# Ledger of designs, part 42: designed miniproteins, single chains

Each design is a single chain, and the fold is of that chain. pLDDT is the mean over its residues in the fold that is shown.

## One batch from the design tools (miniprotein)

Design m1542
Fold by ESMFold2-Fast:
Structure m1542 (fold): chain A 99 residues (1-99)
Amino acid sequence: MLEEIKKEFEEIVKELREILEETKKKAMELLKDPNASKDEILKAIGTILRAIGLEFDLDLITKKFEQAVKNGDIKAAKEQLERARELLREARELLESVP
């Protein structure tokens, strides 16, 4: 059971990191586009800041998950897994907001 939870968590974290990096990359490319409007630039900056915030949340979730696993606390580990799933949903929505 705990090993299955670890596997699911690692898969979600990997997908989250890939989505957040792609989101930042797309937003940064928009910042380098000489044809980008002022509104598009401001939205890109906002997207980068939100992505950084989600990365911070992911780091906290990961730390709490590792502590729960070390303590054999399956309930706490499952709670962090669910938080990671919620964060993944937010990251996907953020990526969809970038042109």
Scores: mean pLDDT 88

Design m1543
Fold by ESMFold2-Fast:
Structure m1543 (fold): chain A 56 residues (1-56)
Amino acid sequence: SPELLERIAKHESPEVYELVKAGQEEEAIKYLKEKYGYSEEEAERIVADLKAILAG
């Protein structure tokens, strides 16, 4: 659910949440890849999901 995803992002990776909220999508993708080991595709999907939540 969008609410669960937002809660997880805010508590487990507040830096990524703030970057997406600020429109710093490329920086959020880089952070996910470098700090958490996500692939490009996985990081892009997480950012896209967070953007959808924040736009709702």
Scores: mean pLDDT 77

Design m1544
Fold by ESMFold2-Fast:
Structure m1544 (fold): chain A 99 residues (1-99)
Amino acid sequence: DLKETAERLVKLYGEWGALFLIGLARSYLKQGKPDLAIEIAEALIEVVGDDNPMVLTVLGEAYYKKGEYEKAISYFEKALEINPDNERAKKLLEEVKKK
C-alpha cells in the first residue's frame, strides 16, 4: 500500500522521506510510467497535504506525459501559486502551453 509506505517513510525520515518518494515518482516519469508517479504523488498528498509544490509539479508532469494537458496546466499553476520560484514548474508550464 503506497499510502502506508509514504506514512512510514515520512514518520521515520520526516521531509527526507517525502523527498525520497518525490525522487522515486520522478524516476517513474523518466521511465515512461506516469501512472505510478501519480499513485506515489497522491499517496504523498494524503500524508503531507495538497500544498506541497514539489508534489504538485510531479502530478503536472505525469499528466503532461499522459497527454492530459489541461490537468497538467492546473497542477503547474497551483504549484507556482504556492512557490512562484519553482523553475521546474515554470519550464514545464511553458512547454505544455506550446502544445
Scores: mean pLDDT 84

Design m1545
Fold by ESMFold2-Fast:
Structure m1545 (fold): chain A 91 residues (1-91)
Amino acid sequence: SIAEEKKELLEKKIKEYKEKSGREPTKAEKLILELIVAKGRVSLSELLDYHKKYGSDISSDELGEALNRLIELGLIELIEEDGELFFRLVK
């Protein structure tokens, strides 16, 4: 099922995070990975809307730090499509 495929992909990305960082992902890093896994690609505006709705215990600074760490670890990348910026998983 789609739900099982998304769960497996998320578990794979969490494992990659642990291998690259030597630690568990933070709540903010997990929120970002969950959203990108669910949608395939995510605009900055979609991420900020999701954070407002589901990330009330995560500060904007923590969200920004989490984005930067996930990019530095090579787990996500920022791409431009048709003049818009999107975050997606690195394969």
Scores: mean pLDDT 83

Design m1546
Fold by ESMFold2-Fast:
Structure m1546 (fold): chain A 58 residues (1-58)
Amino acid sequence: MSKLPDPLTASREQIEKADLEELLKEAEKAYEAFKKLGLTVSAQRAEEVIKYLKELLK
């Protein structure tokens, strides 16, 4: 396909459990990237998001 559709932009409140798992993976990836770059504050925020998502996926 020559043209790709726009990525999904959905409200967090409407995200289904499967989408939450996807977000968890994204947040974990971001956390690791921030840690590698030494961006401690950004890594801290990513960790908070990871903890929040894990609680929702309990």
Scores: mean pLDDT 70

Design m1547
Fold by ESMFold2-Fast:
Structure m1547 (fold): chain A 72 residues (1-72)
Amino acid sequence: MVSEEQKKKEFEELLKYLEENKDAIIADPSAVPEAVSKLLGFLSKYPEWKEEIKEKFPDVYKVIEALREAER
């Protein structure tokens, strides 16, 4: 399994990425597919962080979830 250090590092990197890109993601999530991949990939590894990410970036989470539901 991934170490606690690696988990914290990945979480901090994700938070930084979302903070830097939140306006672009909210405006057009399809123009920032890397954000979808980063968020969904992280939540696939660490589902326990879902609520914290949703609380910190509710608008980003909503648009990415809507885009995920459009995929098969």
Scores: mean pLDDT 74

Design m1549
Fold by ESMFold2-Fast:
Structure m1549 (fold): chain A 80 residues (1-80)
Amino acid sequence: SEAGEEMEEFIEHIEARDVEGAREEAEELVETLRASGRLSDAEVDHVREQLDYAIRLLEQGDVERALALARALYDTLVLP
């Protein structure tokens, strides 16, 4: 899925410790989710908050927590 591919790219940017790339992919993912119509506005906002939190953890050097959060979010968005 497009959201799954964008989430995989987000995880790759976190693994690379690329804060700017992670931020850009988070914005693309949010737009993809809004355009899909599969999630409510509130659900998209919750995903945005989790992505922002993962980026904050990455900025603080907490790569392991950022990755754990991103992977949990991936499972939520792409698992049936």
Scores: mean pLDDT 84

Design m1550
Fold by ESMFold2-Fast:
Structure m1550 (fold): chain A 59 residues (1-59)
Amino acid sequence: SMSEEIKKIQEQIEALNKQLEEAKKRIEEGGSISDIGNVIRIIGDIFDAEQQLEKLKKS
């Protein structure tokens, strides 16, 4: 159902935000270009998930 899909995406966004916090911590501890790339990727994934969530809410 739409409500179940919304919940799954919200849980995905929560998990991605936790990954983002970990990736930022790695940068603080002496990050590399790869660590910066991981942060950018995670931010993109969060954006995509949030856009999908908004589409479902507007349906």
Scores: mean pLDDT 84

Design m1551
Fold by ESMFold2-Fast:
Structure m1551 (fold): chain A 79 residues (1-79)
Amino acid sequence: SAELAFARGLQYYRQGKYEEAAADFEAAIRLDPSFAEAWTNLGKAYAKLGKLEEAKEAYEKALELDPSNEEARENLEKL
């Protein structure tokens, strides 16, 4: 499920395994493209990997889906 992929991605992110985290967040998004939190966390993983353009696109998508997402807005502004 999207939720299981997302949860595993969060665990990898906490371990500093950002490539594995990004892959799991991408899997969550493939299962549920409207999962705004998965887009936000994908952006965070990409930013840790130095993939700043991909991080920006992920945060912008999160804000498109949920304009009230303070975490995505804050992270995009700091990019």
Scores: mean pLDDT 90

Design m1552
Fold by ESMFold2-Fast:
Parts: sequence; C-alpha cells; structure tokens
Structure m1552 (fold): chain A 66 residues (1-66)
Amino acid sequence: MKFRVEFVGDVAKGIGTVLRLIGRPDVEVTRVGPNTYLVTYTGSEAEAEALLKELKAEPELKVEEV
C-alpha cells in the first residue's frame, strides 16, 4: 500500500509518527516536501490497512492514499 502523509498541525507528533514508520522493516519513507512524506508499505495488506486507518485518525496529519 502507498500513501502520502502531510504534517498539518503538531510537527513534533508528526515526527514521532514518521520515526515509528522508518523503524518498520516493511516500510519505505521518502520525503517529497518540507512537511510531506510518501510512505510505501510492502508487508501484509491487513497490517497496511490497519496502519493507514490509524494514521488517518491522527488530527495533526493529513493522510491520503496514492
């Protein structure tokens, strides 16, 4: 699964989320703007859907499927 993450509020919370993503072996994170990251998850589809849903629940992040 592939999705775009943008920091729209608390940058410190956004950085914490990005660091958790970078720590995952099945995740690639590419910076595409000053507060925008492209995330590619190559592991389980069920875990990818759960991760996307969790990130969409964060009020400091704008998350869109690509």
Scores: mean pLDDT 73

Design m1553
Fold by ESMFold2-Fast:
Structure m1553 (fold): chain A 59 residues (1-59)
Amino acid sequence: MEEAYQAGLEAARKAKDLTPEEVYERAVQAGIEAAKKLGLSEKDGRNAGMAGAIRALTE
C-alpha cells in the first residue's frame, strides 16, 4: 500500500502544472500500476493514488 501511495504522490507532484483532474488521473494510474506490481487490487491502487494526489495538491 505504501508503495502505491508514494507512486501516486510522485505522479501528482510531476503533474501539478496541469488541471486538478489531470493530476488525479495520473496519480490514480501510478497507484494502480504500483498496486498490481505488489499483487494488490486495482481498487487499493486507485485509493492509494487518490490519497497521493490529495496530499500533493494540499502542499
Scores: mean pLDDT 80

Design m1554
Fold by ESMFold2-Fast:
Structure m1554 (fold): chain A 61 residues (1-61)
Amino acid sequence: MMKLSEEEKELVLRIAVQYVREHPDMSEEELQALKDKLVELLGETPEVKEAIEEMERIWRE
């Protein structure tokens, strides 16, 4: 996704991680859908993978 700047991509990932922190009761299905959406919108980059791992870690706690 070339139309988003690096800074905008970082903000989207931070917002997604924060959303999971505020909604820890979300289902595995909802979490998977959010992860899939991030990959679709931003691509499978190292930063996206790190954010997804952080989201999974938060959700499991």
Scores: mean pLDDT 78

Design m1555
Fold by ESMFold2-Fast:
Structure m1555 (fold): chain A 67 residues (1-67)
Amino acid sequence: AVDLDSLEVGPTIKDKELAEKALARAKALSAEELEALVERALPAAEEAAARGDREELERILREVAEA
């Protein structure tokens, strides 16, 4: 059976509240700011994910959410 609950992609998926808040923040950002943040954070997040550094990835996500 295909269960999303079996997918431990991160705390954002497990915590619905956190996911909704992050989505609202992303929508609140200006299109220009959102593009700049994604372009700036995406390569760093991808590299952190490839290295398996969960702490670094979490920090990058937090910084993007706070911006």
Scores: mean pLDDT 60

Design m1556
Fold by ESMFold2-Fast:
Structure m1556 (fold): chain A 65 residues (1-65)
Amino acid sequence: VTREVALMIRAIGVLIETGLDGQVRFENGTLILEYPAEDEEKARAAYERIKELAKDFGFRVEARV
């Protein structure tokens, strides 16, 4: 399993745990968290957790509406 796939699986786990109806994808070596504007509070919690996970994997994270 590549580092990208491992991080993506962990990020999806965060989305499930926070209840965020978002999605994650890689774009040019960065993990992108996309979320609906109405879920900003859940997105903030998910982003912080995913950012910490990504740091251990050596990747950047960006949050987008």
Scores: mean pLDDT 80

Design m1557
Fold by ESMFold2-Fast:
Structure m1557 (fold): chain A 86 residues (1-86)
Amino acid sequence: SAEEEERRRREEEHAKKVLLEFQGAVNSLIDDTLKRGLSSKTAFDRFRRLAQQALAASPPSSRGEMERAIRDAEAAVRKAIAIAEK
């Protein structure tokens, strides 16, 4: 139905916005980790907060996609920490 199509479109648009905001925030965290030498604890505490906020803001239908994005982002944050510790 048109109502179901509009709801799906709105959920997809919202999911995309939340994903882009999460990716932007993670990129800023990675930049701060590399340039300011954040401790692994501080970097992961900030990452967990971002991940929790992104999951809370995500539609239930996009939860799996957000969980995959969170796993990819965690790997990138771990890599940034490893580089910064040198």
Scores: mean pLDDT 86

Design m1558
Fold by ESMFold2-Fast:
Order: C-alpha cells, then structure tokens, then sequence
Structure m1558 (fold): chain A 57 residues (1-57)
C-alpha cells in the first residue's frame, strides 16, 4: 500500500541519517523522486514531512 511504502521510506531514510550514511540516503531519495545532492538538513526535512503524512491520514 502507499502508506506501507511511505512508512518504509521514512524508516529507512531516518536509519541511514542516524548512521551518517548520507550518500545512501541521497540515493534512496533520488529513487523516490527527489533531486540528487540533498544536504543532511534537507534529508531530515523529508523525514519530518513523511511523518506528518503518516499521522495525517
């Protein structure tokens, strides 16, 4: 489901950021339609937006 995919994206992205794996976090974000070369702060903003989407359903 779209919700399950969104939850998986949020969880994986958050984990990569916590582990300092920013190149892999950027690759995942690009696979999900984001531009390449996102900063840590931009990737963290995506996590927050995904959390809001999950909570707002």
Amino acid sequence: SLLQETQQFRETLKKLLEEGRYDEANKLAVERGHRPGLTKEELEAIVKLLEQVIQSQ
Scores: mean pLDDT 82

Design m1559
Fold by ESMFold2-Fast:
Structure m1559 (fold): chain A 82 residues (1-82)
Amino acid sequence: SIDELVKKLKKAVDDAEKALEEVERLKDATSREGILRLTGAKLRAIGSAFESLLLVEKLKKLGYEDEVVKRAEEIAEKMGLI
């Protein structure tokens, strides 16, 4: 259903945004632990952004376009994925 896909998209977008906030917070990390946490946050951000793009494609095929679709595309653009 569209409602189920929208809920999944909102979660994927929120997860990507949180991971990007963690990347920004950890950007100056010089310790091994800090660098590993930064790398993990970058990978989580990329993974969530790609999940959101797959959900966007499904929603667009169903004729759905709303603010959450635009948020997902903006995050992907900010990350250089589209």
Scores: mean pLDDT 87

Design m1560
Fold by ESMFold2-Fast:
Structure m1560 (fold): chain A 76 residues (1-76)
Amino acid sequence: KEELEKRLNRIYEEAKSLVKELVKQGKTDEAIEFEKKVNELLHKAREAIVNGDYDKAKELIEQAEKLLKEVREKFK
């Protein structure tokens, strides 16, 4: 589904930006932990899309979006 692919690409780009910001702030360990978690969710979401499990892919994408929001708010 095109919507899910657009959301995945958006999460990926926002996560890259956030990792750079955390590293600039000297929060390298937090950046590494966040990157691992978001990459795991994105990988599982891509697998779900490939397998035709769009409901699972949507759930994983929503989890990744929530993680982005939580980390962004914590390190404002």
Scores: mean pLDDT 82

Design m1561
Fold by ESMFold2-Fast:
Structure m1561 (fold): chain A 56 residues (1-56)
Amino acid sequence: SEIEELEKKLQELYDKVKELYQQYLAGKISKDDLLKQLQQLQKEYDELMAKLKELL
């Protein structure tokens, strides 16, 4: 199911966001790097949500 594939990708994005925050709190990445990567993940989220709306 295309919906199941999109749900899996949304879960993967959630996991990436959590990992980025953990890396930031551990001092492994800068705040600027965190924000840039979060902006990219936000774009990916918006694209997945647009695809979900087309399937519903």
Scores: mean pLDDT 85

Design m1563
Fold by ESMFold2-Fast:
Structure m1563 (fold): chain A 56 residues (1-56)
Amino acid sequence: SPEIRELLRREMELGAQVVALATKYVTTGDPKYKEKLEEAQRELDRVVAELERLRA
């Protein structure tokens, strides 16, 4: 469905953000990247939960 396709696109974008923020956090040690990483991870978890709901 179009809704599932949009969620899959968002999952890919958020996954890339998580990787980028994790890389910045481990290379800089700056706690701001940890906070952004946790926020991106929460958004990713929400999108994954919505995808699972639609496929149930």
Scores: mean pLDDT 87

Design m1564
Fold by ESMFold2-Fast:
Structure m1564 (fold): chain A 60 residues (1-60)
Amino acid sequence: MELLEEAKRAIENGDYVKAAEAFGRLAVEHPEKRDAAGRAMRHAVNGDKEGALKALEELQ
């Protein structure tokens, strides 16, 4: 999914706002992934790079 690749690049670049936006859009487009996307978004908003990357792996 292109949104997951966008989120991963944003996290690696320290752009947590863009990463959170990508996870939010993923939750809207794929409601079945809402809980996992919500967890990933919280990690991104808090600047938790390791947590955000782990949550992203759960979304793949």
Scores: mean pLDDT 80

Design m1565
Fold by ESMFold2-Fast:
Structure m1565 (fold): chain A 79 residues (1-79)
Amino acid sequence: PLPASFTPEQRELAERLVREYEETGEVSTELATELLRALAEQQGNEAVAAKAEELRADRSLTGNEIVEALRPAADEAYK
């Protein structure tokens, strides 16, 4: 289940990312980067936004690495 606080655009990006991962076992760096951008722009959840900006700055990460690094912050913020 996706966080209720997501905008429709953030929810669509997250759903596409999850679907791609379940189908291929891999997340495209482009989709992961788009989700990070949308999350970093979200005001009201500073922990997720800060983590998203940190991951955006590290251009060496693959899409899968971005998702795995973001997941703990998202889980904690949206409990």
Scores: mean pLDDT 65

Design m1566
Fold by ESMFold2-Fast:
Formats: C-alpha cells, structure tokens, sequence
Structure m1566 (fold): chain A 59 residues (1-59)
C-alpha cells in the first residue's frame, strides 16, 4: 500500500541517519576532523533525503 511504502522510506532515512552518526563517532575516535566528517555526512544525508522526497512524489 501507499502508506506502507511511505513508512519504508521513513524507516530507511531513520536507519541511514543512525548509521551516519555511528560512522562519524568511529571516524572522530580514529583522529579525523569532526567538522570535515560532519560536513561530508550532511551532504550525504541531504542527497538521501532528496532521493526519498522524489520517491514519495512518485507515489
């Protein structure tokens, strides 16, 4: 159903954000610059959110 597809997209974004946070914490612990890591992850998250928006618009 349409609602199930929307929930799947929302769940994917939630898990994606959680995965980025975990990866960020590991990178910082390994000596990477938090600001550079965060900037890259913000760009990746924005791209993924835009893709999710396009998928929702197709429904």
Amino acid sequence: SLEEKKKKIEEFLKKYRESLQATRDLAVARGYDPAEVDAGFEADLKEMEERAKQELEKL
Scores: mean pLDDT 81

Design m1567
Fold by ESMFold2-Fast:
Structure m1567 (fold): chain A 59 residues (1-59)
Amino acid sequence: MAEELAKEFGLTPEQAEAIVRAYEAGAVTDDASVRALAKALGIDPETARKAVEYLKKRK
C-alpha cells in the first residue's frame, strides 16, 4: 500500500505511510481531516484527497 501510494503520487515513504495509517485508523473522513493531514505532511490538500480516494478504490 504505502510504496504504491508513494510511487503513484510522488510522495516520500514517510508521507505515504502516514496517509495509510491515518486512513486505516479512520482519521480521514471529511475535507477537514484531509486538509489537516496534508498540512501535517507538507503536501497539497488535493494530493492528500486523491491519495485517500486511491486507498478507498483499492480496498
Scores: mean pLDDT 78

Design m1568
Fold by ESMFold2-Fast:
Structure m1568 (fold): chain A 102 residues (1-102)
Amino acid sequence: SAAEEADKKRLEEIKRLGREAAELGRRLAALAREKAAELTPEQRALVAEAVQKAATAANIAEDLEDEAGAEKIKKQGLEEAEKKVREAKEAAERALAAVEAV
């Protein structure tokens, strides 16, 4: 049905964004380790928050690798999953820009 196709496209987009956020989080964690001595307490807090959100986004993307995980995400709400992966990507991008400037 049109509704099932719409849900499938939303799940595919959530998975894509979750994977992107996870990748940015991994890059951020690596760069933050290299620059650890140069980071301010505020920048360290920003990194910690972004890495935690990226881990949540990674878990959502991994759940979406199988049917049981996809049903779990649908039951919890697609809007909540979309919000979490978008916020994770945004947080990782902001933190990465801040750490790259150091």
Scores: mean pLDDT 89

Design m1569
Fold by ESMFold2-Fast:
Structure m1569 (fold): chain A 75 residues (1-75)
Amino acid sequence: MKKIYMVEIEVVDNPALGKKINEEVEKQVKEKAEKYGRVSAKESAAIANEIVLEEMKKLGLKKAQIVFTFRLIEE
């Protein structure tokens, strides 16, 4: 049984950016799950945090309100 903690991202002031970040987070978490058979909540949060910071840097954003939601997926 594989245990995968998925994180979903919402950017309160920019829903389109939130969707883009969430798609990349889901892709990277799934790739890690396929390679290692598990992803912890801490690992999913770290992936999401890196993507958020990189996108903020690319757009020159100094502040963003981000919501993190965790969901356990068992296969």
Scores: mean pLDDT 82

Design m1570
Fold by ESMFold2-Fast:
Structure m1570 (fold): chain A 60 residues (1-60)
Amino acid sequence: SVIIRVMSHEFGISEEELEELKRRLTVDGVPEEELKRELMERYGLSEREAEGVIGGLRKA
């Protein structure tokens, strides 16, 4: 996905990790608040950046 590639470059998260996050969000039904917390804690993203990633994963 072009969106996954762009987010990988922007946020420094691998495409494989973004695909896994997308599956957790869209297939496994993990709550957005849980994924947002993980993005902030694990990858050092701001709350706004984490929200951007979640929005991008939904569109990807």
Scores: mean pLDDT 83

Design m1571
Fold by ESMFold2-Fast:
Structure m1571 (fold): chain A 55 residues (1-55)
Amino acid sequence: MKEEYLERAERIIRSLLPEKEAEREIEKLRAEVAKAKSLDEALAIIKERIGKIKK
């Protein structure tokens, strides 16, 4: 389910950013994933977002 991948992404983001910044990025990620038409699209969005945060 998309929710399982979001929970994992949320944990990763919280480990990489300060609390306030993590909350903002998680909110943006959830909004983008909500617009996804498929699970594959949602996973691509999650991967791109985390990749940008890690760099």
Scores: mean pLDDT 78

Design m1572
Fold by ESMFold2-Fast:
Structure m1572 (fold): chain A 61 residues (1-61)
Amino acid sequence: DENLLTSALGEELARRGVDPQTAARAARLVVWDGEPLDRVAERVGLSRRTVSEALRAALAR
């Protein structure tokens, strides 16, 4: 369920110190738009590692 995964990814990014608006935007780009993690990280100003680790945590739920 893309809605549940988007919420989970946004929460995992926020727990890693990403502001809520940026976290929500990054989560939508990954889950709904299917953008590569490198591109999402560049567009929102995060490291690819941060996005990748948050996604792994979200998928483990």
Scores: mean pLDDT 82

Design m1573
Fold by ESMFold2-Fast:
Structure m1573 (fold): chain A 58 residues (1-58)
Amino acid sequence: SSPFEGKTLEDLRKVAPFLTDEEREALLQSLPPGEIARRLNIGFGTMVGRRNEVIKRL
């Protein structure tokens, strides 16, 4: 299952203050990091690093 399963937007705001709400919502939807990077015009490596940082804080 997704590491974000059962998490809320408020949960991600607390553990990932460095993300935008658009990034948090995309992670909650279990979108692949490459799809999030494409939609939000973020570098792929940046999005992967941010996703991994959030998972470490969960």
Scores: mean pLDDT 86

Design m1574
Fold by ESMFold2-Fast:
Structure m1574 (fold): chain A 59 residues (1-59)
Amino acid sequence: SEEERREEIEELARMLHNAGIPEEEARRLAEEVYEEYGEDLKSGKVSGIDVLEYVEKRL
């Protein structure tokens, strides 16, 4: 479970960094997103791409 959490956060952080966010900020945002949408990501209601689009629109 912790390994799964780490992998999801790293994937989100990578996507956010590719969107132009600095690595440290991308990791922080990825953790916040996982805390808010982690269960939706696990259930498949929200994909990492959906989260990236949401964050991109907010930045």
Scores: mean pLDDT 72

Design m1575
Fold by ESMFold2-Fast:
Structure m1575 (fold): chain A 112 residues (1-112)
Amino acid sequence: AEAVARELLARLAEAMGMEVLHERIERRDGETVVRAAVLRAWEHDGELHVQVLALEVRVSEEGRFLGAEVSGLGAQPLTDAVIEEAVAIAERLVGPEAGERVRAALEERRAA
């Protein structure tokens, strides 16, 4: 179940053109749930734009796909306010380690 959930999440992120920054796996009521913070970054007219999402994939004990959810920030210019909001969303939906990874990734992109 875990391997199936991780594979499905990886395929979803790839289809969306997004990099997986951190994933968290939990088991709840006979389900395996994988949540991940994902990032896409690009330049437009000399301005760095980012999109940070939380992806969730749910799989049964037998490896049956149960559902997927996508939430987070739409595409926007990278600002201090956007970093703080993206970190807060990652912490709330994926966990504290995801928030730390999102902050590190966005600060690295900003410094480049």
Scores: mean pLDDT 84

Design m1576
Fold by ESMFold2-Fast:
Structure m1576 (fold): chain A 96 residues (1-96)
Amino acid sequence: SLALQEPSPEVKENFEKAKEALKRILEIVDQMSDEEVVKAFSKVPKAKELGIKSKSDFAAYLTALAIEAVGAYLENDPDRVKEVTEELEEIEKALK
């Protein structure tokens, strides 16, 4: 049977950080207007490059990051989990 290898402690730790950052981002965004969200993302270089202009565009971006985090966790890839975690933390900082 092809059993998935248990993720390393580093992957587990960064995945938990990614989940907590995502939860905090969703809590902040729930209290913001579309205009406030778009203005905050003007400070995030990657989000600016992706042309985020609405809460819907932002929800798509967060969904893509969540999918990537889960994929990296299941594949036991510490570099990919760390990259997604750092990107989510950068988003959280931009929203504050």
Scores: mean pLDDT 79

Design m1577
Fold by ESMFold2-Fast:
Structure m1577 (fold): chain A 46 residues (1-46)
Amino acid sequence: ELEKRIDEAAKIGNISKEDVLKELEEAGQSVIDSERRVREGLPLPP
């Protein structure tokens, strides 16, 4: 379950679960943005 993985990551890194969620959301958004660029025929950032 996603919640369990988030909880473990927060405990291991000594950070809040909210911070873990923000990192995941930002990573997901970055992937979506990169995929959109490829669809438009644009190169990915170096």
Scores: mean pLDDT 70

Design m1578
Fold by ESMFold2-Fast:
Structure m1578 (fold): chain A 71 residues (1-71)
Amino acid sequence: SEDYKLAVEALEEVAKTHPEAAQAMLDRVKARPDFEKMSVDEIIDAVYRAGTTPEQAEAAAEAVKLIREKA
């Protein structure tokens, strides 16, 4: 499944408001060797785990809302 694209699209949207946080998180989720094989639930977990600062945690919550809306 190409469900990993939901994370890419969501983080690109969040980058309009939180550009540095969203880019750092996108780089972290893409660095996972299993990223393209992830289910929607695994993608949501990976996005939350990628948020390591307060701003990134806010960006993660926003991205997850977008992923859930499109899933």
Scores: mean pLDDT 84

Design m1579
Fold by ESMFold2-Fast:
Structure m1579 (fold): chain A 72 residues (1-72)
Amino acid sequence: SREAEARKLLAEAVEKAKEAYKAYYEDGDKEKAIELMREAGELAARAAELLGDEEAAERARREAEEAVKLIE
């Protein structure tokens, strides 16, 4: 179902966000943290799109870019 696929994408987004956190705070790898944060945002946006929530998809992408600005 779309709901099951969306849940899988959201779980992947959470894992990418955790990896971004570790890359930034543990490894000091800003480039990897930025890449992983953008991946997390895109996965969350795709999950929202599957559920028909375009506003949530736009928010997910914006939040990822705001986080990227904080990492830079």
Scores: mean pLDDT 87

Design m1580
Fold by ESMFold2-Fast:
Structure m1580 (fold): chain A 66 residues (1-66)
Amino acid sequence: EEELKKKLLKLIGEILDLIGDIFELEQKLKVETDPEEKAKIEAEIKELEKKLEELRKELKELEKKL
């Protein structure tokens, strides 16, 4: 149980960090006027959203074991 709790807390931390990163990029995207920079930010958001989806799935599987 202790090992599962440590893994759960680590995953929650990683998920929160990604949500924060995505939020920061979304805010940056709103004020960006350069089309090239906008495209880069959008691509980065897309990659982080994909990673977030994978971590959410891992979290759900781990929660079932608790």
Scores: mean pLDDT 82

